# Ledger of designs, part 95: designed miniproteins, single chains, continued (2)

Each design is a single chain, and the fold is of that chain. pLDDT is the mean over its residues in the fold that is shown.

## One batch from the design tools (miniprotein)

Design m7500
Fold by ESMFold2-Fast:
Structure m7500 (fold): chain A 70 residues (1-70)
Amino acid sequence: SHSHLEELERLLVRLVLEGKISPAEAEAIARAVKAGDKETAVALVEELRRRGKISEEEAERLIALIDEIV
């Protein structure tokens, strides 16, 4: 839904402002979600978790939001 997409974009902006991810990484996730490419969106989030850039909780929240949108 639009509200879940807005929440996803707000969380991605927060992660960029906290210095955890780059604007390019946030844009890649948002682009995949807007394209309906759930597999790519989830894979990008899992890569951020694997690289230690975001917490397990942050990754789970992003994936839950992606699941609600796509």
Scores: mean pLDDT 88

Design m7501
Fold by ESMFold2-Fast:
Structure m7501 (fold): chain A 77 residues (1-77)
Amino acid sequence: DELKRKISELIAKAIEIEKDNPEVVQLLVRAGKALEAGNFDEAIRLLEEAKSLTTNPEAQKILDEAIKLVKEYKEKA
């Protein structure tokens, strides 16, 4: 739950950074919903897609951390 909370906070921060990029925001919202549903592979795919569409280095770094934590959470679940 703590790890899931940390991932959700990172996704929310990425949404705030990317607020003027609706395509990326939609992918991040979908990733959060996939995480809530326990669809970890879908969440990873959506986060990687969002990372590929952003040119913001801070957003890319946050999304890399989120992807790493989703992979870690999947191993422990």
Scores: mean pLDDT 85

Design m7503
Fold by ESMFold2-Fast:
Structure m7503 (fold): chain A 87 residues (1-87)
Amino acid sequence: EFKEKYEKAKEIARKILESERDKIPGLTDEVIESAANIVAYSVVTGIKLSKEEIIEYFKSLGLDDETAEKVAELVMKVREIVEKELK
């Protein structure tokens, strides 16, 4: 049950993130996968990482400040969309 919800949330998140790829030059396959996992984890557990925690995480993956902030904003937006889609 929880695994199926996680996989579904991750798939929806990945699809939305892929559609935004052309708008953010640093949105690589690795970044999309990480972002989709953050969204799926939040939707399944109800635990929401702050914008600052998400920015710090993506900076640890090698993104610059500007790109990490844009990715974090996108993750937060996608999280809200996926939560509504599954509820």
Scores: mean pLDDT 83

Design m7504
Fold by ESMFold2-Fast:
Structure m7504 (fold): chain A 140 residues (1-140)
Amino acid sequence: MEERLAEEHLRTGEYLLKQGKYDEAIKHFEEAIKLSKDPKLKAEAYRNLGLAYLKQGKYDEAIKYFEKAIELEETGRSYLNLGIAYLKKGEFDKAIEYYEKAIELNPDSPLAYRNLGLAYEKKGDLEKAKEYFEKADSIL
């Protein structure tokens, strides 16, 4: 019973997140985390909670919840999101580190390579930026 309710909260939160209703989405993800005993569902709910905070520009909260997601389940997507949060904070070396982790888990992610290129561009390493943008384009 409780696990099904957790899944319903997760799905409702995801729907609200897509609608830009971030505060409402957050409440649903918090309920999904509270009700679930499944580490995988909790990891997905924490990742989506991090995404909602990221969309609100609350980067420290986003980082906290992406780290909780990774503790429960390591995924390329969670590392990619963690990298994006650090990039938004201007912590380019941290962003690069986590994008490299995302690529280790999913080598065929054009988005991870594009974000890695952007991080190098922000650091002023235009040669590496070009290399990673070209790599992203090659995965199509």
Scores: mean pLDDT 90

Design m7505
Fold by ESMFold2-Fast:
Structure m7505 (fold): chain A 82 residues (1-82)
Amino acid sequence: REEGIERARRLIEEARKLLKKAQEYFDNGDFETAKKYVDEAEKLVREADRLVRELAPDNSPLMIEVAIVEIQVAVLKKALEK
């Protein structure tokens, strides 16, 4: 469904914007605010992953984009835990 795919793309884009904000706060030493943005990005990318797997499991480029954002979330979360 095109509407669901467009929603997944919007969620991925919003998650990327939140990760950019998280990186900015991390670079400024505001780890608590950075973590808040990472947690929000994680929620968005989880919903995007669910939509892609249900509606477009054959859309390998979109699945790769979701995986890349998931990795970015995991890397920044790991950095924030230390």
Scores: mean pLDDT 82

Design m7506
Fold by ESMFold2-Fast:
Structure m7506 (fold): chain A 69 residues (1-69)
Amino acid sequence: EKKIKASNLLVAGRILYASGDYEGAVAAYEKAIELDPKDSEAYRNLAVAYEKLGDTEKAKEWREKAEKI
């Protein structure tokens, strides 16, 4: 099921983020959004990961997308 797989990727992304692997967290959150595009938490987590990478423009873009869900 897409939601179960998306949830697993969201958990994986959080673990990667906690370990300091922000690039890995971005990849996991992007895949989670592909499987469940209505999970606003995944969009917010992706924005925070991009902010940690110094990509403030992408961080803003994903925060704005989260607000529209």
Scores: mean pLDDT 82

Design m7507
Fold by ESMFold2-Fast:
Structure m7507 (fold): chain A 90 residues (1-90)
Amino acid sequence: SARKALDQFIRTLEGVIRILKNAGADESHVAELQTLVEKLRAATSVEEAKRVIEEILDLLREIAKTEPELSYLAKGMQSNAEATLEILEA
């Protein structure tokens, strides 16, 4: 279900944020990801959740470009976000 997919995505993203933080990722990127997690938790519709996930994707792409040592984590999370969007569109 869409709710189950969203809940799983949020848990996975929170785990990845902790790994990025511990790996020395840019503090501004970590703070922005945390803000987007809170927006995703507050989303009241599938449409709103999809918009927030697209914002998360854009930020993950930025992290992969600006922090190449962390690109494998950012790209892995991008794939997870894309899979979640596909479930939400079904």
Scores: mean pLDDT 87

Design m7508
Fold by ESMFold2-Fast:
Structure m7508 (fold): chain A 101 residues (1-101)
Amino acid sequence: ASASATFTAKKSGKYIVRATNKGDLTVGVEVFDSKGNLLGSTVVPAGRTSEIEVEVKKGDVLTVRVTGGPGSGTATVEVELIDASTGEVQGSATLTVEQAA
């Protein structure tokens, strides 16, 4: 199972994509640009937070995809787009992934 959200960069520079997994299913998180290029990926274990640093241009549309790992369970993943220079949260989404064994 997978879910995704999109964010638009307000300015050029470094952003942090922070994923907080408030579930019992480990997930993979991938960040893509508008052309489908993979900018970064990480694994977010159940109950953990992981971060991906990406370099973007103003107006870039980023797609964040959350994919369920092996097994059954539910992941409720809070995704935040954070300006790395200021620490300001510029956007957020909650993505839910639920899968049976």
Scores: mean pLDDT 85

Design m7509
Fold by ESMFold2-Fast:
Structure m7509 (fold): chain A 68 residues (1-68)
Amino acid sequence: LSEEMKREIARALVRMALAVSLSTGESPEEALKFVEEIADKVAEGLGLSEEELEEIKREARERIEEAA
């Protein structure tokens, strides 16, 4: 897998986790915690850099803040 593919896979998985959390009626705080945990595991599994992980987490935080 290319680094670009790894990033897209990670983003897709994190977006799916976010959509599930928000659809189940979890609070923004609970959704954020869950999504960040998923992002950590996905980044570790795919071998993403800390920089890429922080970008994915930042995108997730922004989306949760917009939804709140």
Scores: mean pLDDT 77

Design m7510
Fold by ESMFold2-Fast:
Structure m7510 (fold): chain A 55 residues (1-55)
Amino acid sequence: KVPDSAVEGTASIIKSFLNGTDVTDEEIRELARELLEKKVPMSEIYKVVKEKFGL
């Protein structure tokens, strides 16, 4: 359902929020796919990432 290109794009955005952290690319990609599968809007993605990683 969700193409890999969309996952990569969303993962890149999430990586920008986590700049300077030790979070792995694999974990970020997994989170990106889950959020896209659940159709979480971009505004909520930042909130989820912030809450999950304590930003």
Scores: mean pLDDT 77

Design m7511
Fold by ESMFold2-Fast:
Order: structure tokens, then C-alpha cells, then sequence
Structure m7511 (fold): chain A 55 residues (1-55)
């Protein structure tokens, strides 16, 4: 669980970082975010879902 969770967080972080390079709104949300591992995972998923909706 710990290893799997860390891998998922790393994958989500990479995807969100890539999005922040092309979307200023994502970059602003990322720079303002502060939270624990669970909150980071949830936040990353929310960003990806919002981007998916825009596509």
C-alpha cells in the first residue's frame, strides 16, 4: 500500500507538473497547494479530472 501509494503520487505529480507547463490556471493551483500525501493525491486527481473535462 505504501509503495503503491507513493508510485501513484509520483505519477500524478508528473502529470500535474506537465499540465502546469501549458496551463497557467493549473500552475497557480499547484503553487498555492499545501497538504499531506492523501490531500496531494486527491488534489492531483481533481486537476487531472478538470483538464480531462476541458479536452
Amino acid sequence: SRSEKNKEIIELSKKVEELSKVDPEVKEKVSGFMGDSDETLEFGKEILEEYKKKE
Scores: mean pLDDT 70

Design m7512
Fold by ESMFold2-Fast:
Structure m7512 (fold): chain A 55 residues (1-55)
Amino acid sequence: SEALAKRAQGGKEAAEALGNAEAAEYFQKALDYAKSGDVEKAKEYLAKGSELLKA
């Protein structure tokens, strides 16, 4: 969960820097799930946020 939380935090910061509010919201959800111990949902939302940052 700690590693996922750090990845989600980094993704959120990158999304905010790029002005991608939708991706930032997905990374925020991933961070919340990682902190609550829901590893599978954290991975799911991390993947969704990452896809929104591509192209």
Scores: mean pLDDT 82

Design m7513
Fold by ESMFold2-Fast:
Structure m7513 (fold): chain A 78 residues (1-78)
Amino acid sequence: MSEEELEAEVEVALAAMEVAVAKIAYENGEDPQEVIERLREVAERAREVAERSEGELRERAEEVAEEARRLIEELEEE
């Protein structure tokens, strides 16, 4: 595993955790605008990792980006 591959794996894992934390924050009544801004940053980072990754890592990064986008859409409908 190269440093680039390791960095990408860490970024995807962190992005996935940030989406989970954002969902919990929303459920606990945190400011929806702050949650949306964080999710947009996470979606952008996950998409960037997907563009420079291959195989399973790319698929996971795309899934994280999609989950973040879905949650943003849900929060914007509040």
Scores: mean pLDDT 80

Design m7514
Fold by ESMFold2-Fast:
Structure m7514 (fold): chain A 78 residues (1-78)
Amino acid sequence: SPRFPTLAEQRAAARENARTLEARLRELEKQGASPEVLAALRRAIDAFRAAAEATDPDTFLRHLLEGVAHAAEANRLL
């Protein structure tokens, strides 16, 4: 049977994704990226942080999908 990651392992991954995007946000701010790109990245960071704090799988998945969607929007606007 396939092994599925625990909620704790998934939350740790979401926290790492938030940290990676925070570093990218700082670099894009220095480069003068558009306000729309920066806003989409901030929404992605907030969503991954919310996923990292989720106490149940449904709340985790909702915030994870929000984070992915906002990160994709930031990349589309670049």
Scores: mean pLDDT 88

Design m7515
Fold by ESMFold2-Fast:
Parts: structure tokens; C-alpha cells; sequence
Structure m7515 (fold): chain A 86 residues (1-86)
């Protein structure tokens, strides 16, 4: 797998993790316990995949944010990286 392919997979995993987290929150508010458990498992799996890919790319800050705070944490870490590049 090329570095570009890994970056694409990382972006997709972060995005899909955030979507799963939103769906989890909506299902939980609606009291749909079977649905939110499904989305929670999908979120956790995608967060783990994203963290592993981020570490392979040497983006340890993004990986740590994903492990601690999920996809929203990873987005925050990505924003901080862009701010620091200025």
C-alpha cells in the first residue's frame, strides 16, 4: 500500500468514525438501544483502524487523539497540525 493510499484510508476511517458517532448519539437519544450498540461497535472499530493507520504514517498526535476522543478528537488534532504549519 502506498503512502497516498494510507492517507486516503486514514481520511475515510476518521470520516466514517465521526458519522458512526453521530448515528450512535441520535439512536441513543431516540432510545433505540439495538441501533446505538451497532453504531458504537462500528465507531470503535473505525477508530482503532484510523489510529493504526495514523501511527503507520508517523502521525502519532492524530493516533492519540483518535484513541482518547475518537473521530472528533482526530479532527481537532488535524486542525492543530494545519495551524502549526502556518
Amino acid sequence: MTEEEKEERLRKAIRDSVIAQVDYAIAKVQGKYEEYNKWKEKRDKLSREAAEIARELGRDTVAEAMEKSGGFGAIGALIEEEIRKR
Scores: mean pLDDT 79

Design m7516
Fold by ESMFold2-Fast:
Structure m7516 (fold): chain A 75 residues (1-75)
Amino acid sequence: MEKELEAEILFSLARMIYSVAKLALKNGKATVEDLEEAIELLERIAEEVEPLDPELAKEIREMAEELRKKKEELE
């Protein structure tokens, strides 16, 4: 199913973005700007995933929310 594959690809991209952002945070290399970009990308992916798989979209939004909290800690 094309929609199922699309949701899986988008979710995999979201996971990669999230993992890279989390790794950068752990290494002290993440900037507020980097986190803002990652959050924006995750929110955009969640919008695309929502009509395909609302449960995966929710998980992506939770990733974005966690990064938003970390961004506030850096400000």
Scores: mean pLDDT 83

Design m7517
Fold by ESMFold2-Fast:
Structure m7517 (fold): chain A 55 residues (1-55)
Amino acid sequence: SSEEEKILKEAEEKEKEILRKLLAGEITVDQAQEMGKELREELKKKLGEEKYNSL
């Protein structure tokens, strides 16, 4: 659905931003791992567990 596509695109952009900041030395590996964990949990909540697991 269009809502799922939007959620996935927003998550992808957030992942890219975390990686960019890590590579630029703006955040630590530990901070990047926590941000990534939070992003995955948010994605799971927005999509629902079944749809998240089917990705």
Scores: mean pLDDT 82

Design m7518
Fold by ESMFold2-Fast:
Structure m7518 (fold): chain A 68 residues (1-68)
Amino acid sequence: GIETAKENVKALAKANGVELSDEELEEILRLIEQGKYDKAREILMSKGLSEEVADQALELLRLGLLLS
């Protein structure tokens, strides 16, 4: 579900030197729900994640929403 996806994304970001708050993840989730994947990716990359890691995070969150 979405809570597991959020925890997995936090762990992924931390492994790449980036700390994501619950508030930041909720903003990204809202962008995903609106189909604004490009903006969500840009926000994750602006925080220090590579494009590849940002895309992995977005896929985890998208799957979490679908399973919720």
Scores: mean pLDDT 85

Design m7519
Fold by ESMFold2-Fast:
Structure m7519 (fold): chain A 83 residues (1-83)
Amino acid sequence: SEKKTELAKKALEYIIENLDNEEVKEKLKKAIETENDYKKLIDFLEETLGVDKEKLEKMIEELVEKGADEKEALEAFKKTLAE
């Protein structure tokens, strides 16, 4: 559960770093700093950024089960966002 939350936060951090809009970056950074609910983090990814929630949740779960490194997780997030 905590590892799923950590990966969701890392996905958000990755997306935030790639945004050009500074106001949006600041709002999202603030949200993830105070949010530890996995479901809300996934909802933010879907609702704010258009990421497929079901696909993202499955990917995060698989990454946690594999013991994937943060870099491997970020590559998976990048692929999901591109599709």
Scores: mean pLDDT 72

Design m7520
Fold by ESMFold2-Fast:
Structure m7520 (fold): chain A 65 residues (1-65)
Amino acid sequence: MKPLSDRQKRATQEAIARMSKYPEAAKEKADEMQELVERAERGELSDEELEAGLEEIVAEAEKKA
């Protein structure tokens, strides 16, 4: 697998940190977040696409809280 870029790694860590405040939503969204990261590791997502996808997941969790 291709390694994540520095931007993708940072975006992933930020999303995980933000989601840690919403453990139930984090559990529900774990598979969706993992799939995005795996797509990025395969080179199927740009830095911007991964950042946008992770932000959407986090924003959904924050709206529910």
Scores: mean pLDDT 78

Design m7521
Fold by ESMFold2-Fast:
Structure m7521 (fold): chain A 60 residues (1-60)
Amino acid sequence: SAEELAKEALENGKKEAEKYGVLEEALPYIEELAKAVEAKDVDKAQEATAKFLEILDKGL
């Protein structure tokens, strides 16, 4: 379901952000991605994902 996918996106996003030491900076975008997944909002999901990846790149 969309709710289960949103929960997985939130949990997996937090784990990856924590791994690269950027959890605090990435958290708002991970939460926005989870909301977008639950709402099936492709445009917002893409925007949140792009921001999340930019933040992960800083941790790499």
Scores: mean pLDDT 80

Design m7522
Fold by ESMFold2-Fast:
Structure m7522 (fold): chain A 72 residues (1-72)
Amino acid sequence: SAEEEALFNEAVEAARKGREAEEAGDIEKAKEYYQKAIDLAQQLLDKFPNSKYRLQAENIIADSQAALEKLS
């Protein structure tokens, strides 16, 4: 669905912006984007438990959580 695809694309974009902010040394912005990526990916899994993006969404959550732990 359009909502499913939008949630996935937004989660991917948030994770990418988190990495870009981290590389730039903007730790506050990096944390905000990684948290946004987790929230969007979790929302995708909650609304669409049988999503074709399930595995990729789970990976976004795991990678973003690991990044937040490293930055804390």
Scores: mean pLDDT 91

Design m7523
Fold by ESMFold2-Fast:
Structure m7523 (fold): chain A 115 residues (1-115)
Amino acid sequence: GRAAAIATLRAALERLKAAKTKEELLAALEAALAAAKAAGDSLAARLLELALELVKELEDLDEAKAIAIEALRAALELLENPDSKEALLRAIGLILDLIGLLLDIELEKKKEEKK
């Protein structure tokens, strides 16, 4: 249940902190996403899904790692404190930021295709 998902996300956070490759970041995020989905937390799952998509697109490992850690911490806070308005607002804010970054990447791709 939720306790198992929290344990998995905590382990994934330590994996993200130790990660030295994009493949390690993606593997940790995929494990966290599966756990959030199994726990039925749709907001935590969406947050991790958006972070996973963004990490795939980023070339800077340090930037990708920072985003992955922030998203996983926010998802973990949602699972640990399901009645927290502060956790909910933080997660929504981060989802909007991640969507904005993905839109910027797609816009830059379209500019490159027109040159």
Scores: mean pLDDT 84

Design m7524
Fold by ESMFold2-Fast:
Structure m7524 (fold): chain A 55 residues (1-55)
Amino acid sequence: MREELLEEARRLAEKGFSPEEVANYAATKAHQAGLSDSEVAKVANEARRVAEEVR
């Protein structure tokens, strides 16, 4: 699940979405998947970093 969200985050960043948009998307998906509060925060932060790295 988490790896899938990070892969999708990278794809969205390649399409021009901002790091903030990508992080918010990942957090929403992680919440819907039932991840713990700490896991959601970690995924959102990793997704934002991945999006920043892509630019």
Scores: mean pLDDT 78

Design m7525
Fold by ESMFold2-Fast:
Structure m7525 (fold): chain A 85 residues (1-85)
Amino acid sequence: SAHRLTRRGLAAYLAGDLETAARHFAEAAAQGNASAQTWLGRVLAEQGRYEEAVRALEEALRLRPDNRTARRLLAEAKAQLERQR
């Protein structure tokens, strides 16, 4: 289930395994889970993958427009992209 994959992704994230976390969050996100899209965006940003982080966070906000965490993370990821241009 998407919820189970999101919890497994969170466990990997807390253990510092960003690659495993991204994989589980991506699988949950593919099932339409907005929380998993937000976590995927966070992990991708921590990996320096800001363009992919922006896409995941925009999808999280499409699913849940009131998601304050996704909105903050999206602003931060966009700021990092502007600094790299």
Scores: mean pLDDT 88

Design m7526
Fold by ESMFold2-Fast:
Structure m7526 (fold): chain A 90 residues (1-90)
Amino acid sequence: SPLELLEKELAEAEARVKADPTDANAWFQLGWLYLLLGDYEKAAEYFEKAVKLDPNNWLAYFFLSIAYRKLGDVEKAEEYEKKALEIRKK
């Protein structure tokens, strides 16, 4: 089922960050999977981990803006959207 596949992908991504907590791509993948689940608070948390490790990942800032919009935090959403556009121009 789609849910079983998603749960397996989550477990794999969680194992990746546990094995190497400096793997920015693994944190980004976790954020993406939680965004798909509609868990916007966890999505934001994991994307924030990803951008701390890789501050040039404009796409992670863009997804942070989406997650905060879904949470109703318009101010943070606009801040992260501006940051994503700033990095993308480089």
Scores: mean pLDDT 88

Design m7527
Fold by ESMFold2-Fast:
Structure m7527 (fold): chain A 58 residues (1-58)
Amino acid sequence: SPVEEAIALVEERLKDLSPEQLEEIKRLIREGRFDEAARLLSEAGHDDTALEVVIIAG
């Protein structure tokens, strides 16, 4: 599912993020709020991962 794919992607690539920020991103993905999750990823400097999250959602 897009939710499971996006969660696996962020867990694999964002091991250096704070636990709080990672959990917020994963929460948004579980809620189907992929655009908001991608925005937080971009603000954190992870633009490539943000784009992949949007592609998984669309």
Scores: mean pLDDT 83

Design m7528
Fold by ESMFold2-Fast:
Structure m7528 (fold): chain A 86 residues (1-86)
Amino acid sequence: MKLKREAEAYRKLAELVESGKLTDEEIDQLARELTEDDPESVREAVRNILRAWAKDLTPENRKEAAEILRSQAEALEKVYEKLKQQ
């Protein structure tokens, strides 16, 4: 379950990055999805990392960043499917 949720979060992050709609509210939601069942201190750390990363985004690099995030989501989905089949 956790791997599937993390993959969904990475796909959503990629869409928000590519569209330029990565707001603090979306970052908070993604941090919750990426740190499901983790302590709030871990969620806060992830939020801070995502905010710092968002500040480094430019129109030129955000498309490439989105593609990397989609690749991460696909990798997590493939791992989840393999574990489900074994």
Scores: mean pLDDT 75

Design m7529
Fold by ESMFold2-Fast:
Structure m7529 (fold): chain A 89 residues (1-89)
Amino acid sequence: MKKEEALEYNNEGLAAYFDKDYEKAVEYFKKAIELDPNYAAAWLNLGRALAELGKNEEAKEYYKKAIELAKKTNPDLAKQAEKYLKEVE
């Protein structure tokens, strides 16, 4: 598993997200997750991009996955994902 490559795709996804190219952001975040399925931040970012596209049910699923992964290693990320989850419910 290439964690460095997953980080690069996540960063490209964030760049696309801030350019408001949410479709491109989704593609990059999916690539990051394919390389590192335990990358909680990439799951959170995928959910955020999908919510911007109005895909709230998919966003909800990915926020839940980010919470699951982050609870043991990054409680602050889990809390952020819980806040975003409430916004799409």
Scores: mean pLDDT 87

Design m7530
Fold by ESMFold2-Fast:
Structure m7530 (fold): chain A 66 residues (1-66)
Amino acid sequence: AAALEEARRLLREEIRERGRLANTELSEEEIEEKVEAVLEEHLRVASAEEVREAARARREAARRGS
């Protein structure tokens, strides 16, 4: 299943969007580090599919919340 890859992609998009809205220049390396940290924490208590859906919701909230 591609759920883990999609969760990683959605988290990357959410973190990048929040950084852009906050005028914070995050390097690609910093974005990947944050993605992996969040993913590891969430996979401790949730499935990859649940993490993917949560990341999607947060990405949408980030786009609306400014």
Scores: mean pLDDT 72

Design m7531
Fold by ESMFold2-Fast:
Structure m7531 (fold): chain A 101 residues (1-101)
Amino acid sequence: MTVEEALRKWISLFSPEEREILLKKMEEALEKIKKETDPLKKAQIFAEMFLQIRREIEAARGPLSPEELAALDRIASILHMAALLGDGVEMAELLLKILKE
């Protein structure tokens, strides 16, 4: 399974409205990381973004299921690791491409 296939599978667990929250927060995070040079700060931007995504979804409908939490954590881990390795922008752009489909 490719990273793209894995991301598509995890994203498919979320409703269209929840995917719009993901899309909006990813676009905001991407603009911030494009201006940042420190990989640790890029990783922190993604961590804050996923915390906000979880809070906004839970505020709208209540707690995420264990499967949805695991999916969100896996997506967050991929972006966090990509940011630390210098591929944060490329990974964020891949996720945005999937969310816009």
Scores: mean pLDDT 86

Design m7532
Fold by ESMFold2-Fast:
Structure m7532 (fold): chain A 65 residues (1-65)
Amino acid sequence: NLELARKLAKEYAPEVAKTIQEKGALAGDKVATELAERASREHPEIDPDVLKTLILMEATKLVMA
């Protein structure tokens, strides 16, 4: 469900953006992976790779704002 994935990505983006700003892009990528895998376990209809990509896109917008 792409709508649910977009909603979750926006919810997780602030934490990932904070991690990118404080610890760098590699640390942010790792947190995004962990959040996407966790969400996919709770919502099996969500592809964790798709959710990770959406989380990183939303987090990047916050970092650049």
Scores: mean pLDDT 84

Design m7533
Fold by ESMFold2-Fast:
Structure m7533 (fold): chain A 78 residues (1-78)
Amino acid sequence: MLAELEEEMSRLYEEIKDIALQLAEQGQYRKAAALLSQASSLVAEFRKHLEEGDIQGAKDTLEKMKALLEEGKRLLAE
């Protein structure tokens, strides 16, 4: 169960890194940097919730990461 949450967060972070790389290749360096900064912050927040035993907080942070991935996809589509 915890391993599944950690694996999902890792997968989302890797997808956001790929999007940020594509944005950088398009010359959108500021958008790429902002996405990576936000993603790194959410990974730290997720780990803190797991360390504190706050499974609901970890799940809520995972949903924020999913929202950030969708934002990144939208930025690439523009």
Scores: mean pLDDT 86

Design m7534
Fold by ESMFold2-Fast:
Structure m7534 (fold): chain A 73 residues (1-73)
Amino acid sequence: SELDELVKKGRELLEELRKIADSVTDPAEQAAMRAAIEQLEAGLEDAVKNKDIDGVRSVVDSLTAALKLAKER
């Protein structure tokens, strides 16, 4: 389903962001990135529990934007 594909994409984007956070050498910056990732993960899981496809899509868009910014260093 479209929901299952979006959820899979969201989880893959979360894993990529975690890899980038693990490569951050400044402890304060790393902690801030990890906190943001945890909040996005919570948002994704909440949308999944509610079967909210628009909510999942919104979180995937936010994850995509965050990953783009993280890679533009």
Scores: mean pLDDT 86

Design m7535
Fold by ESMFold2-Fast:
Structure m7535 (fold): chain A 68 residues (1-68)
Amino acid sequence: MEKAIEQIRKKIAEHAGIKEEDLEIVAETRTPTQVSLKVRSKKGQELAGSVNLETGTIGISTVTAPEA
């Protein structure tokens, strides 16, 4: 559902202590059972979130990548 993306963005913003408006969507994937979203903050921090559409469970993780 469309609201799933909004819920993921809000949870990522709360987790990172950043405004929702300060997060940019980098990637979005949808399946019948799950919506996944990858976002980037202005600090270059990448975060991922997903929601299970059958259970409503939202999971958030920080993506760690080496930078030059």
Scores: mean pLDDT 72

